Designed miniproteins, single chains, continued (5). Designs and how they scored, part 31

Each design is a single chain, and the fold is of that chain. pLDDT is the mean over its residues in the fold that is shown.

## One batch from the design tools (miniprotein)

Design m17045
Fold by ESMFold2-Fast:
Structure m17045 (fold): chain A 95 residues (1-95)
Amino acid sequence: APEPPLTPEQLKEIADLVRKAQGALNEGKVDEAADYVVELLKKIDELYPSMQLLKLDPKTLRVEIESILLFLGAPLGLTEEQARILADKAVEKLY
């Protein structure tokens, strides 16, 4: 079923985490960038408990993270390559 829409404050928090991850990655701070992606996943699971992103297998989680990052980050200038790097590193941190 479709989840309820996010509030403006929740959208801002999510966008801020994506922007921080992109900023850290652009500075070569891949570990810090991946930490922001993990915080993003925790925030999404808090807002949408049915998603249970952190309980997904590594392969499925990786694909979901890349999709989420592109959906949220493409308007902020995040590239497909950046989304892939962040997804891979976030999964590595969680598993």
Scores: mean pLDDT 79

Design m17046
Fold by ESMFold2-Fast:
Structure m17046 (fold): chain A 65 residues (1-65)
Amino acid sequence: MLKQSVLMFVAMAEGEDLGEVVEVKFEGDTIHVTVKNEEAGEKLRERLEELGREYGLKVEVTVLP
């Protein structure tokens, strides 16, 4: 439930900007996100870190070259 809620809130926060997100994975208490550019990655990480504090999740963001 918590993982699905986090994904839902992230999707809402980015809306159609999800086109910058290539992949999202959850491994244990860590959320891994792959994005097309650093700006989108930083924005998403900030949002996920805020949500992560509430849910006890760690965020790892990877940017495609």
Scores: mean pLDDT 66

Design m17047
Fold by ESMFold2-Fast:
Structure m17047 (fold): chain A 74 residues (1-74)
Amino acid sequence: PFELASPEEQERLVKWLEEDAKKYESLGTPVAKEAAKRLRELAERIRSRPVTYDELGVAEIEAAVEKTVVENAL
């Protein structure tokens, strides 16, 4: 069975995603702006409902992919 993440763990991830989105928005490139948009959408999904630890792990992987895309397109 899936175990629900704590509200504190969800909020920590949401804040991290929002912080990275803000950094990407400041870069001003089209790739970075698109990555920021995707991270904000992801943060909104995570914040909107209880999520499992597996879902948090998937979100962290999605965020890492966006980071790699932005870094390669700087």
Scores: mean pLDDT 82

Design m17048
Fold by ESMFold2-Fast:
Structure m17048 (fold): chain A 79 residues (1-79)
Amino acid sequence: SEDAAFYKELEDRVRNSPDVPPSEEEIEEVRRRAEELGLSEEMREELDRLIEEGASKAEVEAALEVAERLEEKKKEAKA
């Protein structure tokens, strides 16, 4: 499945990435992108929670990519 390949690649990227938290500027960029993508408040709160719990930059970026893909799938299902 293309979805399985997508998640596997994200997991491998996170695993091979440095375990460093996002900078303040990177956090602001993630929040800006989430708003521009029209992510639900629930998804944006989940991203903020990951940041507060000390998730790495790679983990936060992967979560944003997952949220983007889920929104695209929802739009396709309604189209």
Scores: mean pLDDT 78

Design m17049
Fold by ESMFold2-Fast:
Structure m17049 (fold): chain A 76 residues (1-76)
Amino acid sequence: MKEKAEELKLAADVAGNQGRHDEAADLYIEAGNYYEKAGDKETAAQMYYSASIFYEQAGDKERAAEMKKKADELKK
């Protein structure tokens, strides 16, 4: 579970560095889902927050706001 999350996070980092903002956001969301299933809420929240930043850079303000809210809820 965590190993898959780490692979997805690395793929997201690479996509983001290449300017593939939508793909990076999608990969961060997938990584966050795996971290959440592994019980790592803090890292999952960070993944969703990263997804929100990349959706904002892609111009998808609605998905950016959704991911930021999801990250904030996990930190409670």
Scores: mean pLDDT 84

Design m17050
Fold by ESMFold2-Fast:
Order: sequence, then structure tokens, then C-alpha cells
Structure m17050 (fold): chain A 76 residues (1-76)
Amino acid sequence: SEWEEEERLAREYGLSEEELEELRRLEALAAQGDAAAQEEVRRLQEELMRRYFLKENIKTEAEIDEWVARRRALEA
């Protein structure tokens, strides 16, 4: 599932047990239709992807900022 991929990436890129527990809690609230939780999950996903892109040298910080802005514009 998408969650299994996110959990794998989160463990690989150094989320703490507390951060993983918070992510799981927010995912459960987002699944119930909590708009604030949906936004926080999106922010955490963007942060996880930022760490991934930087660690793997796929994107610079400027390119990540452009990617985030473009993604948000397309989803709005």
C-alpha cells in the first residue's frame, strides 16, 4: 500500500518512533475526513520527500521548493 511505502521511507530517512506514531495518528484522522490532519499528512509527506531527494541527490533545495509549489498548485 502507499502507507507501507511511506513507512519504509520514513524508517530509512530517520523518523523517530514518536514521529512515526504521530504520522500514524494523523493518517487515521485524515482517513476520517479531518481536513487539518489531511494537511499535516501532506506536509509530512513533503518533508519526507525533501529528505529523500536531498539524501539521494535527486533534487537541490531550490528544485524541491519548485516541486512543492507546483504540486500544491496542481492539487488546488
Scores: mean pLDDT 72

Design m17051
Fold by ESMFold2-Fast:
Structure m17051 (fold): chain A 76 residues (1-76)
Amino acid sequence: GMEEAREAVRRADEAYRRGEELGLSKESILRAGTAAGLARISLGVGNIAKDPEFAARGARRGADEAEKALEEGLAE
């Protein structure tokens, strides 16, 4: 359960780091960073609430949004 959430947080962090490394627009970096932050919040809330399914769903959503921000930033 929580392993999926941790993997999603890693995906989100990687997308954010890649966006910064590639020098994407400040807007794209902010979008990826915000999504990565939301993934981490979902992991934390799910851990406190003892709801690994909530943690996994929220973290995956954040990862998907961070990866989308990177993809859209690269297309600019």
Scores: mean pLDDT 87

Design m17052
Fold by ESMFold2-Fast:
Structure m17052 (fold): chain A 64 residues (1-64)
Amino acid sequence: MEEEEKKLKESKELGREIALTLMVSSLPGIADMLEAVNPEVAARTREEAARAEELRREYLEELE
């Protein structure tokens, strides 16, 4: 149905925003936890968190 298709599109948009928000909020904490176990992976995770934050800023700016 067209309505279901539109709901899927909206869900994808919401999923993208939620995913970016979760990455920005969760990845730094995960990196901190990983620091004691594997600092190399922690460093890479922090780099990904920074990239996710940049992507989130771009996304929100585009919505404006």
Scores: mean pLDDT 74

Design m17053
Fold by ESMFold2-Fast:
Structure m17053 (fold): chain A 102 residues (1-102)
Amino acid sequence: SHVSPSQQLEALIKRLRELREDPSATVAQVREVVREIMTLALMIRNMYPNFTDEEKEHALKLLDRVIAELRRAAEQETDPESRRILELGARELEYIKKLIES
């Protein structure tokens, strides 16, 4: 289904927003969300050659939204380790996106 990666990315965007708004959010929770995002991005990279043009457009737009949300979360993060994890996640996701577009 062409909506499956979209649904998972939308759920992770929502989770990032929830963690950003929660002052009790732990480093472990931030690490877990970033890990799930990276896992899904690598799955999308592997599947991308077999996507329709519509699925490709949706996947790239959703990756852009996830990158933007990771950067926003990093900018608002006061914990240094959580901020580092979010910043590294954003950079790695940008690199994965470049590989997908190549």
Scores: mean pLDDT 85

Design m17054
Fold by ESMFold2-Fast:
Structure m17054 (fold): chain A 68 residues (1-68)
Amino acid sequence: TAEESAAARRAAEGARASGEAGAASTMHYQIFLAAKRAGNEEGARRAYEAALSGDPEAAQEGGLYAAE
C-alpha cells in the first residue's frame, strides 16, 4: 500500500544519509515496488520488512532479487 511504500522510502532515505546502509535499503524499497506491481504479496512483504530494517540478507533469502 501507499503507507507501506512511504515507510520503506523513509527507511531508505535515513539509511542513505548514513552511507552503506542506505544503498541496501534503497534496493529493498525498489524490490518491494516491483513485487507489488507483479502481485507478489509475499515478496513485497519481505522486501518491505528488509527496507524498513535495512537488512539486505532478508531480501536475498526471500528470492526477491531473482524476481522470477
Scores: mean pLDDT 59

Design m17055
Fold by ESMFold2-Fast:
Structure m17055 (fold): chain A 96 residues (1-96)
Amino acid sequence: SEIEKLRKEVEELYEKMLEEGKSLEEINEKIMELLKPPAEKALEEKDFEKGLEVLEIAAEFGIRLGERLAEESGDEEIREQVEEARKKLEAAKKER
């Protein structure tokens, strides 16, 4: 599916940029640039389900970046917020 292809492209971009030593901010910016066109298309087409799938990809990678930020900064508050966000995302997936 288009969403599975998009997820794979985001995963490959994330892994490549981490290997190249890019900052978490640069990785986030590139992921958002990749997700913006499909998100805008879903909004234009009023495809709520597709919009939610794009938002789930954004949330999943936002959580991964947040986990790395917490590890790099040693900020316990960021770590706790990221853990709660992960729990909420997993709960939302189970309720579908």
Scores: mean pLDDT 82

Design m17056
Fold by ESMFold2-Fast:
Structure m17056 (fold): chain A 78 residues (1-78)
Amino acid sequence: SMSRKEKLEELKKEAEKLLEELKKAADQGNVIESTKLAREIGKVLKELKELGAEEEWVKEMENEALRYYIEAHEKAAA
């Protein structure tokens, strides 16, 4: 079975990968894909909080995801 530490590191990598995908979708003004990716990031970050991830790291990831999500809407409206 995977240790808590290994699970936490795996989920952090998943969150970072999803954030990179969200940035790419936002750059394209793809609101539908950005919404799906933001929701997936939210789920991963919730699990990370339950596993005891650093509060500051989680907040930074939440803030970056929100920023890209807003950017997607701004680019779609342009």
Scores: mean pLDDT 88

Design m17057
Fold by ESMFold2-Fast:
Order: structure tokens, then sequence, then C-alpha cells
Structure m17057 (fold): chain A 95 residues (1-95)
């Protein structure tokens, strides 16, 4: 029962984050192209990556709640809070 809910939650989250994963892949290629050449652009791309990661964590949290998988919900909450802290830190450094 719980294993089936966990598998369903993982599959549903992967499907819902697929557009975000495509944006991550584009972002990684752009980051590789400017690494060591444009420090300010690297920082902007990293911040965009953290914001995409936050969106993915919020999707995972919603799916875990819908399927009632407490361990996945806890993991998604922890990742969301960590990403929020990193985003706030990076935004303060860019001001």
Amino acid sequence: SMAEKEERAIREAEERVRPLQEEFDKLKKELDAVAGKDEEKVKELLLRGYKLGLEAAEVALRVAREEGVEDLEAAARARREKLKEEIEKMEKELE
C-alpha cells in the first residue's frame, strides 16, 4: 500500500516537473558556455537555477501531500526551505 503510493507520487512528480527539467538542461548549457568568462552572468544563472529548484520542490511537496506520503512530504519541505534560504542569501549578495 505505502510502496504503491510512494511509486505513484514519484512518477507524478517527475511528470509535473518535466518542463522544469527542460529549463534546467538549457540553464546548464548556458552556464557551461559562460563559466570563467562572465562572473556576473554566472551568478544570475545560478540564482535562476535555485528558483527553478524551488518550483520543483513545491511540485514534489504538492504531489506528496496528494498521495499521502509523509516521508516524501518531509523531504520536499526540507529542500524547499533550504532553497528559500539560498535564494535570499544570493539576492542579498547581488544587491
Scores: mean pLDDT 85

Design m17058
Fold by ESMFold2-Fast:
Parts: C-alpha cells; structure tokens; sequence
Structure m17058 (fold): chain A 99 residues (1-99)
C-alpha cells in the first residue's frame, strides 16, 4: 500500500528527534549485545523471508529498535504491509509517551 509508505515517511519525519533518541540508546548498548541481537534478527528474517528486500529488512530492524515482540518481528518479515502498519502504530505510541 503506497498510502502506508507515505504515512510512515510523514510520521517518521514528525518523530525524527524521538527516533534519533531510540537509535542513540541502541548505539549506547554494548557492541557484543548489539551483535547478538542483529544475529537473532537475521535468523528471524532468514527463516521467514530469505528473499527479503533491504526495505523489508529495514522495517524488521526498525520494529526491533522500537521494542517489538518476536511475534511482531516475524509478522513483519512475512508481510511487508503488516510490518509497516505495526511500525506506524509503534511510532504513534512513542510520540504519545513522549508528550
């Protein structure tokens, strides 16, 4: 759905400072821990969608950064549109909590 991608771009732009904070918190974690988490994400993607595009992989990684459950990560790996919907919802929740 082109509408979902457009809405994701809009909400991402509106929440850029909050997204930067989430990324900074991730980068502040020990490198060994970040490496283990990346390996788990790669395994989820490989098991559910080995032909995932960079965009599909990006959505799964973004959901991981926003604290998505393993079940939500698997859904995003299998269904790009569903992954976008979950990501938009997580970004809205992040904005509400930051108010």
Amino acid sequence: MEKLEEELERIGRENEPLLQKVLDEYLARPEEERKKDREKLLKIVEENNPNASNEERGVVFALYLLGASEEELKEAALDYEKGLEILIEKLRELKEEAE
Scores: mean pLDDT 76

Design m17059
Fold by ESMFold2-Fast:
Structure m17059 (fold): chain A 85 residues (1-85)
Amino acid sequence: EREKLSLETIEGLASLIKDKKKAEEFKKVMTEYLKLWNSLNPEEKKELVKLRNELLDELGKKNPNMNAVELNYEISKKIIEKYKK
């Protein structure tokens, strides 16, 4: 029902990751992404959504066997790297 990433959603998705260190890195990246998202105005959010959709198409085509958690992690990491610069 929630269209937006929440802290509870991040915790739930991290629980699906068997490697504890990888789960902690996932939580860090996704929490940083949520913080970034909440800091943006509506126009900036539209630009981020466009970038996210472009990355989802690119990475999804290159990595069809990547699970949804891994794919979301890699996309969010790339977005954070772009906005940090």
Scores: mean pLDDT 74

Design m17060
Fold by ESMFold2-Fast:
Structure m17060 (fold): chain A 116 residues (1-116)
Amino acid sequence: HMELSEAQRKALELVEEAAREAGFDPSRIAVVEGTDEATLQRLLDALGARVVEERHYKADSWEEARRILAEFLREHPDVTRVFVAAEEKDGKLIITVVAVRADGSAVILRIELPKE
């Protein structure tokens, strides 16, 4: 039984909302413990996934972040699994989304959201 941090809980909620809007099954979303590069690399290695793209977004609001994620999922219906990592740093919520596609490629989305 894993207890989610406040940051992880908020990030998961946002990604699940975006998934529902895009018609993506929220049961295919998992939270990853730790945002460090070594933890993400171990996840990618375990999945046999190859990172082909990294996108960085600065969202001004929850609504903007949700829209960015929902649009990504609608444009990539071949995404089979989503992994979410979250960190609070310098008054911001930093959400890392790893979207694994049917061909074994992965896209990483990093979204900065003001926490205020």
Scores: mean pLDDT 81

Design m17061
Fold by ESMFold2-Fast:
Structure m17061 (fold): chain A 82 residues (1-82)
Amino acid sequence: SKYPPPEEVLNLAINHGNQLLNEGKYEEALKVYQLVLDAIKGLDVPPEVLAKVYNGIGNALRNLGKYDEALEAYQKALELRE
């Protein structure tokens, strides 16, 4: 499909990733956020949705000790919310 999944479905997936993050399941959370990015790749989606995904990725990467990659993800989220 050339269209993104419904925003409700994207937000449910993001919330699932956030729950995994809160449970300390950082690699599992990262995989969920990456699946969301893959699902919306090249599609027109609200910047707020994409910013939530990049913030989640940044939080997961930071907790995994991948600080440079976390900073890059946070920068992408910030640029989307300007």
Scores: mean pLDDT 84

Design m17062
Fold by ESMFold2-Fast:
Structure m17062 (fold): chain A 99 residues (1-99)
Amino acid sequence: VQSVIDRLRERVDRLVEEMRRAGMSDALVQRVRDTLMEFIRQMSTLPADDARVVANRFEEELNRLVDLLRQGSPQSEIEREFTRIAGKLHMFINIKKAQ
């Protein structure tokens, strides 16, 4: 479980670096980092099997965001996609907490 959480933290750090290189605003970069790190903190409190399920979804959503950044998507599209991702991750974590 800890190795999965550590891997997710490293992926968030790499995503933040890619966002800065792509010219995303400091405000957006900070919001993304803070939001994703909070999700990782919440995942670390879940049972091991539930944390792995949410981690897999987390990685899929981060890959989608990275693909948009690499395609040169404008900040407005990145913001819209991140809002969608954040809502989806929040839902997955809450479902697992309720179980």
Scores: mean pLDDT 83

Design m17063
Fold by ESMFold2-Fast:
Structure m17063 (fold): chain A 69 residues (1-69)
Amino acid sequence: ASLLELFMKEVDKRKLLSDELLGKLGRYLTVEVVVKKKPLTPELVQEAGRFLKLSEAKQKQLENLALEL
């Protein structure tokens, strides 16, 4: 599985986001990683969290998860 697929499965498993936000995160990261060929980094995940206007706590949770992968 791709790193993006593993990250998204872990976000869903840990129930960090609602289904709506999980879908929005997946679409954002698919465009950035698959279409634009950017690496999946903690910095990119932080940018995604800011774009989705997530709380600071949720942004930190997603960034920390990206660091664990």
Scores: mean pLDDT 85

Design m17064
Fold by ESMFold2-Fast:
Structure m17064 (fold): chain A 60 residues (1-60)
Amino acid sequence: DEIEAQLKENNEKIEELKNLTDASLEEAKEFSKKNPEQAEKAIEEIKKGTEKEVEKLRKA
């Protein structure tokens, strides 16, 4: 399907923008190797907190 090629290209661009955000989190996780347990928990809480706040704002 020709549309598959177009969708793939569009998804790639969207993924690139999303990677900008994800890269920051992944870098923090990579640097957490000295104390992975604490950093991993902190990163997880940040992700959950941000996602929950966004959903609340939508509902509000």
Scores: mean pLDDT 63

Design m17065
Fold by ESMFold2-Fast:
Structure m17065 (fold): chain A 91 residues (1-91)
Amino acid sequence: SAKNDLDIAELLQKESDRARELGYDDLAEGLDLVSQAFKYRSQGKYKEAAELLRKAAEKIASYLESLGKEDGAKTVREELEKLADELLKKA
C-alpha cells in the first residue's frame, strides 16, 4: 500500500544518511535511490520507480563487490531487477 511504501522510504532514507556518515558512499546512494523508488511507487509512478531500482541495484552491488561479497551483489541485482520488472508490468 502507499502508506507502507512511504514508511519503507523513510526508513531507507535514514539508513542512507547513516551509511553516508560512515563513508559508504555507494551504499548510501543506492539506499537513497531505493527510498525514492518507493515514494514513486506510492504515487503509481511505476516506470520512474523501476528506473531508480535499477540504478540502486548497481550502487548497492558495487558496495558489496568492494567487500568481496560477489554472491550478495548478484542477489541484490537479481531481486531489484525482478521488482523493477514487476513494476513495469503495472505501468
Scores: mean pLDDT 89

Design m17066
Fold by ESMFold2-Fast:
Structure m17066 (fold): chain A 75 residues (1-75)
Amino acid sequence: AEAAAQAEADARSVRGMVLAGNLAKEIRDGEKGVKELSEAAKNLKISIDDFGWKEVLDRLERMGERGRAALAAAA
């Protein structure tokens, strides 16, 4: 049952970092793309429940800072 707790802690860590700095920057720099990327992030949230948080984190890293910023904005 610790897998869920670890996934949640990892998720909070990523969200905290994104919200603390990257999200603020992405909102200013990526305002035009944030809407579209926010929609994609909502789909990723659905995937988290099925596949697990680590796979979503890896995907967000591949999408880059915009992907993380959009996820944080959607949350």
Scores: mean pLDDT 55

Design m17067
Fold by ESMFold2-Fast:
Structure m17067 (fold): chain A 69 residues (1-69)
Amino acid sequence: GALADAVAATRAAYQKQRDEAIENTKKALDSAGFSEELKEKSIKMTNDYLDKQLAAAVAATEAAGAARA
């Protein structure tokens, strides 16, 4: 249904944003000369943040759907 399609679209958009954010973070840290360990830590923090944002966006979409029912 429309809610499931909206949730799927939200997840797909966030996955694309995650891939782009990680690539940009790697490029920025490479240009700055940071160690591989610091790059990995920064990438992990970016992933953790984006996972939290995705979970919140999905929950909000589901709550909006439930409120209309």
Scores: mean pLDDT 79

Design m17068
Fold by ESMFold2-Fast:
Structure m17068 (fold): chain A 55 residues (1-55)
Amino acid sequence: SAKDRSVRSFAAVLAHEYRRGRISRAEVEEAIRAYAKELDVDPAYVRRVFEEELA
């Protein structure tokens, strides 16, 4: 779905920033909460996709 593609794109960018040391884990969690609220998706789902992008 369009929402699934959006979540994956967001998670990929967020994972890249985190791996590069540009953002902290606390900033990651805040970004996930803000994004999930805006798109009306489960923050746990966004976090799972983020963790998959880190693997």
Scores: mean pLDDT 86

Design m17069
Fold by ESMFold2-Fast:
Structure m17069 (fold): chain A 73 residues (1-73)
Amino acid sequence: MAEEKLAEIKELVAEGQAAAAKQTKEAIEKAKEHTLRAMELAVELVKAGVFDVSEEERENAEAEYQAALARAA
């Protein structure tokens, strides 16, 4: 399950990078959507303890995700 989410994150990051490279407003907007989804999955995995990270790093990851959501709104 966690391995499948990691694979999904990798795919979303790759798609986001490809979209950003096209340098159109539409491609940039899609890249932002893919990035937010990847961040959501990454925070979920960090909270579940899948990554070997400290408590402080887990809190920072969640704060960064919330900040990204606020910027996207």
Scores: mean pLDDT 70

Design m17070
Fold by ESMFold2-Fast:
Structure m17070 (fold): chain A 65 residues (1-65)
Amino acid sequence: MAAATRRDAERAREYAKQHGLEEEMEKFIEDMKKKGILSEEQAYAVFLALHEIQEAIDKIIEERK
């Protein structure tokens, strides 16, 4: 689990760099850590998952046109 979470964090950082979302990612992680909702590693994984879900939603919306 810890190893998989680290890989998700690396993927999230790469995604943020490619899309210019580095500051947005850092704010999300810091907010989740301060609230005690997610660990840093969990916050990275959730950030990546939210963006992957958004891309899937955008594709579904496009296909409905």
Scores: mean pLDDT 74

Design m17071
Fold by ESMFold2-Fast:
Structure m17071 (fold): chain A 76 residues (1-76)
Amino acid sequence: LEELFSQVPEEGIEQLAKDIQALSDEPLTEEEAREIAEELARLWVELLGKLSSEEAHQLLLERAKELIKEALEKRK
């Protein structure tokens, strides 16, 4: 039980970065994917205890798509 409520481990952030790269239509740099993953990990920790897991996951997915689009737009 305690393991399920621990803060996002480093392995989780690395996996999230890979998932973010897979969601993008264009390849992201490792730095862009890492920054997006770290931002989502922080948001996940903040939402824990405030929203249901399902609601938090939905917001994370929406935020991930927004951050990916923003990163791609910054490249012009």
Scores: mean pLDDT 69

Design m17072
Fold by ESMFold2-Fast:
Structure m17072 (fold): chain A 80 residues (1-80)
Amino acid sequence: MPSALRTLATYLASQGHDDAARILRDQADRAEDLLKQGMPPSTVARDTGDSAATGLRDMGLDDLADAVRTTGDVIAKQEE
C-alpha cells in the first residue's frame, strides 16, 4: 500500500501535479505509521485510500480519486 501511493505520487509529480503528489506522499507516510502501530493492513488500505481519494477529488481529479479508492479496496480485500 505505501509503495503504491509513493509510485503514483512520483508519476503525478512527473506530470506536473505536485499538489496531488504531496497528498499521496502524506498518505503513504501515514499508512507506514499506522502499519508500524499494528493496525490491520486491510484497515490501513481502506482508510488511507479514502483519505487520498478525498484530497484528489478536492483538486478536481475525480477519475484519479475513484481509481485510488478502488485500488485501496482491492488491496484491502487481498489482506483479508
Scores: mean pLDDT 79

Design m17073
Fold by ESMFold2-Fast:
Structure m17073 (fold): chain A 82 residues (1-82)
Amino acid sequence: MEELEKLAKEIVEAIKNNDGKKASTLVQKLSTLSDEEREKVIELVAKNLTDEQFEKLKQIIESTVTDPEERERLLAALEKAK
């Protein structure tokens, strides 16, 4: 839980600071997590972003996650969190 909260905070800060490289690296780490852990991180991130920042995160996921199934799962989790 602690590690997931830390990852969520780092993603939020990277997006707020317009650090696309850092955000992409952190999003790639989401692919190494279980489905439940990824959904929890996405939920925490979405809660702390503005609508504009949320759209930016969606674009980063679409550009960073090359596997279609993993991309769809992350985008679905993001939409559920909204």
Scores: mean pLDDT 78

Design m17074
Fold by ESMFold2-Fast:
Structure m17074 (fold): chain A 90 residues (1-90)
Amino acid sequence: SKRESTLRAIGAILRLIGMILDLELQELSEEEKQKMAKEAVEIVEELVKDETVPKSLKLQAVKLALELLKKAGASEEDIEKLEELLEELE
C-alpha cells in the first residue's frame, strides 16, 4: 500500500540521518565507514525503484545518502551513481 511504502521511506530517511550523525559524532574505522556507505546505497536504490514512494521522499533519501557517502569517503563510482539518481529525480 502507498501508506506502508511512505512509512518505510520515512524509516529509511531516519536511518540515513542516524548514520550521518554516527559519522559526525563517533570515531568510526574506515571499514565501518565503507560498510555504512554500501548500506546507504542499497537503501536508496530500493527506495527509488518503488513507484508507490513519493518523489519528495526519494529526493530527500538520495540527498542524505549522498551527504553520507561524501562524509564516509565512499568510492567515486558510488558518489557519481547517487548524483545521477538525484539529477533524474529533480
Scores: mean pLDDT 85

Design m17075
Fold by ESMFold2-Fast:
Structure m17075 (fold): chain A 79 residues (1-79)
Amino acid sequence: SDEELQARAEELIARAEEVLRRLRAGELSPEQALAEFQEIAAEVKELAEEYGSDHPIVQATAKAIQGLYVEGLELLAAQ
């Protein structure tokens, strides 16, 4: 259902935000942060396979997580 999709989307975004928080705090190594983002990306792909890649919630979730991933890469590049 769209309600279940929205809940899963919010959990994935919160998880990605927590990865960035922990990376900024020095609580995660770059390698650990990249591994966590790869797991999150796999879950986004599963949402796209289950609900459709064209679904607005799937697209918004993928865009939000990609933005957080890019922010993580920028933090690593600025060291």
Scores: mean pLDDT 87

Design m17076
Fold by ESMFold2-Fast:
Structure m17076 (fold): chain A 66 residues (1-66)
Amino acid sequence: SAALERVRAHYEAITREIAREAGVSVETVRRIVQLDRQGKSVREIAEEVGVSVETARRVREMIRAA
């Protein structure tokens, strides 16, 4: 539906902006979102995704602000 397409496009645009700002891939941002929803700590997210703790924290803060 048009509503689902609009929500998806908006989500993808935000995800791309966060990826660009943090210097990571869109896939990395999506994985961080999934792990944050599972209640993982910043350190656990960083280890699972293969990024620095600082990068994981920054991406999580940007996701929560969006």
Scores: mean pLDDT 81

Design m17077
Fold by ESMFold2-Fast:
Structure m17077 (fold): chain A 76 residues (1-76)
Amino acid sequence: SMEELFEKAVRDARELIATARELYADDPAKLARIEELEKRLEEAVRNKDYRGVLEVEVEASMLILEHAVEKSLPPK
């Protein structure tokens, strides 16, 4: 059903946010931005806004990718 697809997208977004939060646990500025993403996700869920959920998913994925790049290739 369309509801199952929406629920899956919300779950995926929540997992990405949780991963970003864990990766940035020692960065209070990044944690504050991740908290904003959580609020945007909850608002999108309230409004049944599929596009809004996907936008949060993209932004959370970008945060995870940037952290991975920074950790993999630190300047020496």
Scores: mean pLDDT 84

Design m17078
Fold by ESMFold2-Fast:
Structure m17078 (fold): chain A 70 residues (1-70)
Amino acid sequence: SKEELLEKLERLLTRHAIEHGPLVSPAAAVEILREAGLPEEVIRRVEEKLRELGPVTVAELMALVEEALA
């Protein structure tokens, strides 16, 4: 479900932030979204926005993913 994917994604991103700091690079974000099992079309949409924004926080990336899944 959407909720299960978002919960898994938040857990992976929180772990990444603890290990690598509060900002997620576009490349790391794309890899984590694939690991979470998000559809490629959703990943493409998020990647397009990340090209403009650059590195983002966990909260910002979660918001982008929720928008892309809508």
Scores: mean pLDDT 86

Design m17079
Fold by ESMFold2-Fast:
Parts: C-alpha cells; structure tokens; sequence
Structure m17079 (fold): chain A 91 residues (1-91)
C-alpha cells in the first residue's frame, strides 16, 4: 500500500524514501491516489516543526519541477506548496 508506506516514511522522517514513494504515486497517473498522497503530505507538514515542514515542501517542489503535469495538476500542486510555505493549513 503506497499511501501507508508514504505515511510511515514521513513518520520516521525518512524524506528520501517519502520523495521516492510520492514520485511513484504521481507517475502512476492515478488521480485519486495522488489526491490522497497530497492530503497526507499536507497533514504531515502541518504537524511538523519548521525544519521538517521545509523538507516536506521541498519534496513537493522537486516533484513539480521533475514531472510533466497538466495545467490543472500544476496549479493545484503549486497552490498547495504556496499555502504550506505561508503556514496556512485551514480551508
């Protein structure tokens, strides 16, 4: 289960493994799985200290720069990154 592995990597602060798992999820093209993975990344960033939050944000930025996204997916990921950078976790 890639979502459970992602949660475990984030819980253990294994950001290299979290990056690889998140990248595989995005590359799968499974929209529902990507949406759930983004929600997990967002929740863990919200619960993290400033240092760990920056590492999670950097995973999202790296994936955004490395993979081809549709204009809608690019917009949503970029928006999530901006909200996290500003410490905004409520909607």
Amino acid sequence: DPLEELKKALENKDYEKAYEIFKEIVESGNRLLVDEALRIMFEYAKKSNEEDRKKIINILKKVLEELDFSPYEYFWLKLVIKLMEKGIYSY
Scores: mean pLDDT 79

Design m17080
Fold by ESMFold2-Fast:
Structure m17080 (fold): chain A 87 residues (1-87)
Amino acid sequence: SLSEQLADAARILARHARELAERSPDPEVRRRLEEAAKYAEEAAELARKGKFEEAAKALEKAAELVEDVSPPLARAARQLAEEARKY
């Protein structure tokens, strides 16, 4: 289902954010990546419950946190937010 696909994608995003955090020597960068991972995990839970607009907002928060740290991760989060809103 779309709910399961979005939830899985958001969980993958959270995992990638955490992996980047573990490899980052900068504590500010690590904090932002960990915070983004939490928003992505929240988005996964919201998507699983069919709360697509709320999931999109959580993904947008994740994107903003990592925009200057990992532009590819920010783009992935925004793309998932757009997918959530299409439904």
Scores: mean pLDDT 88

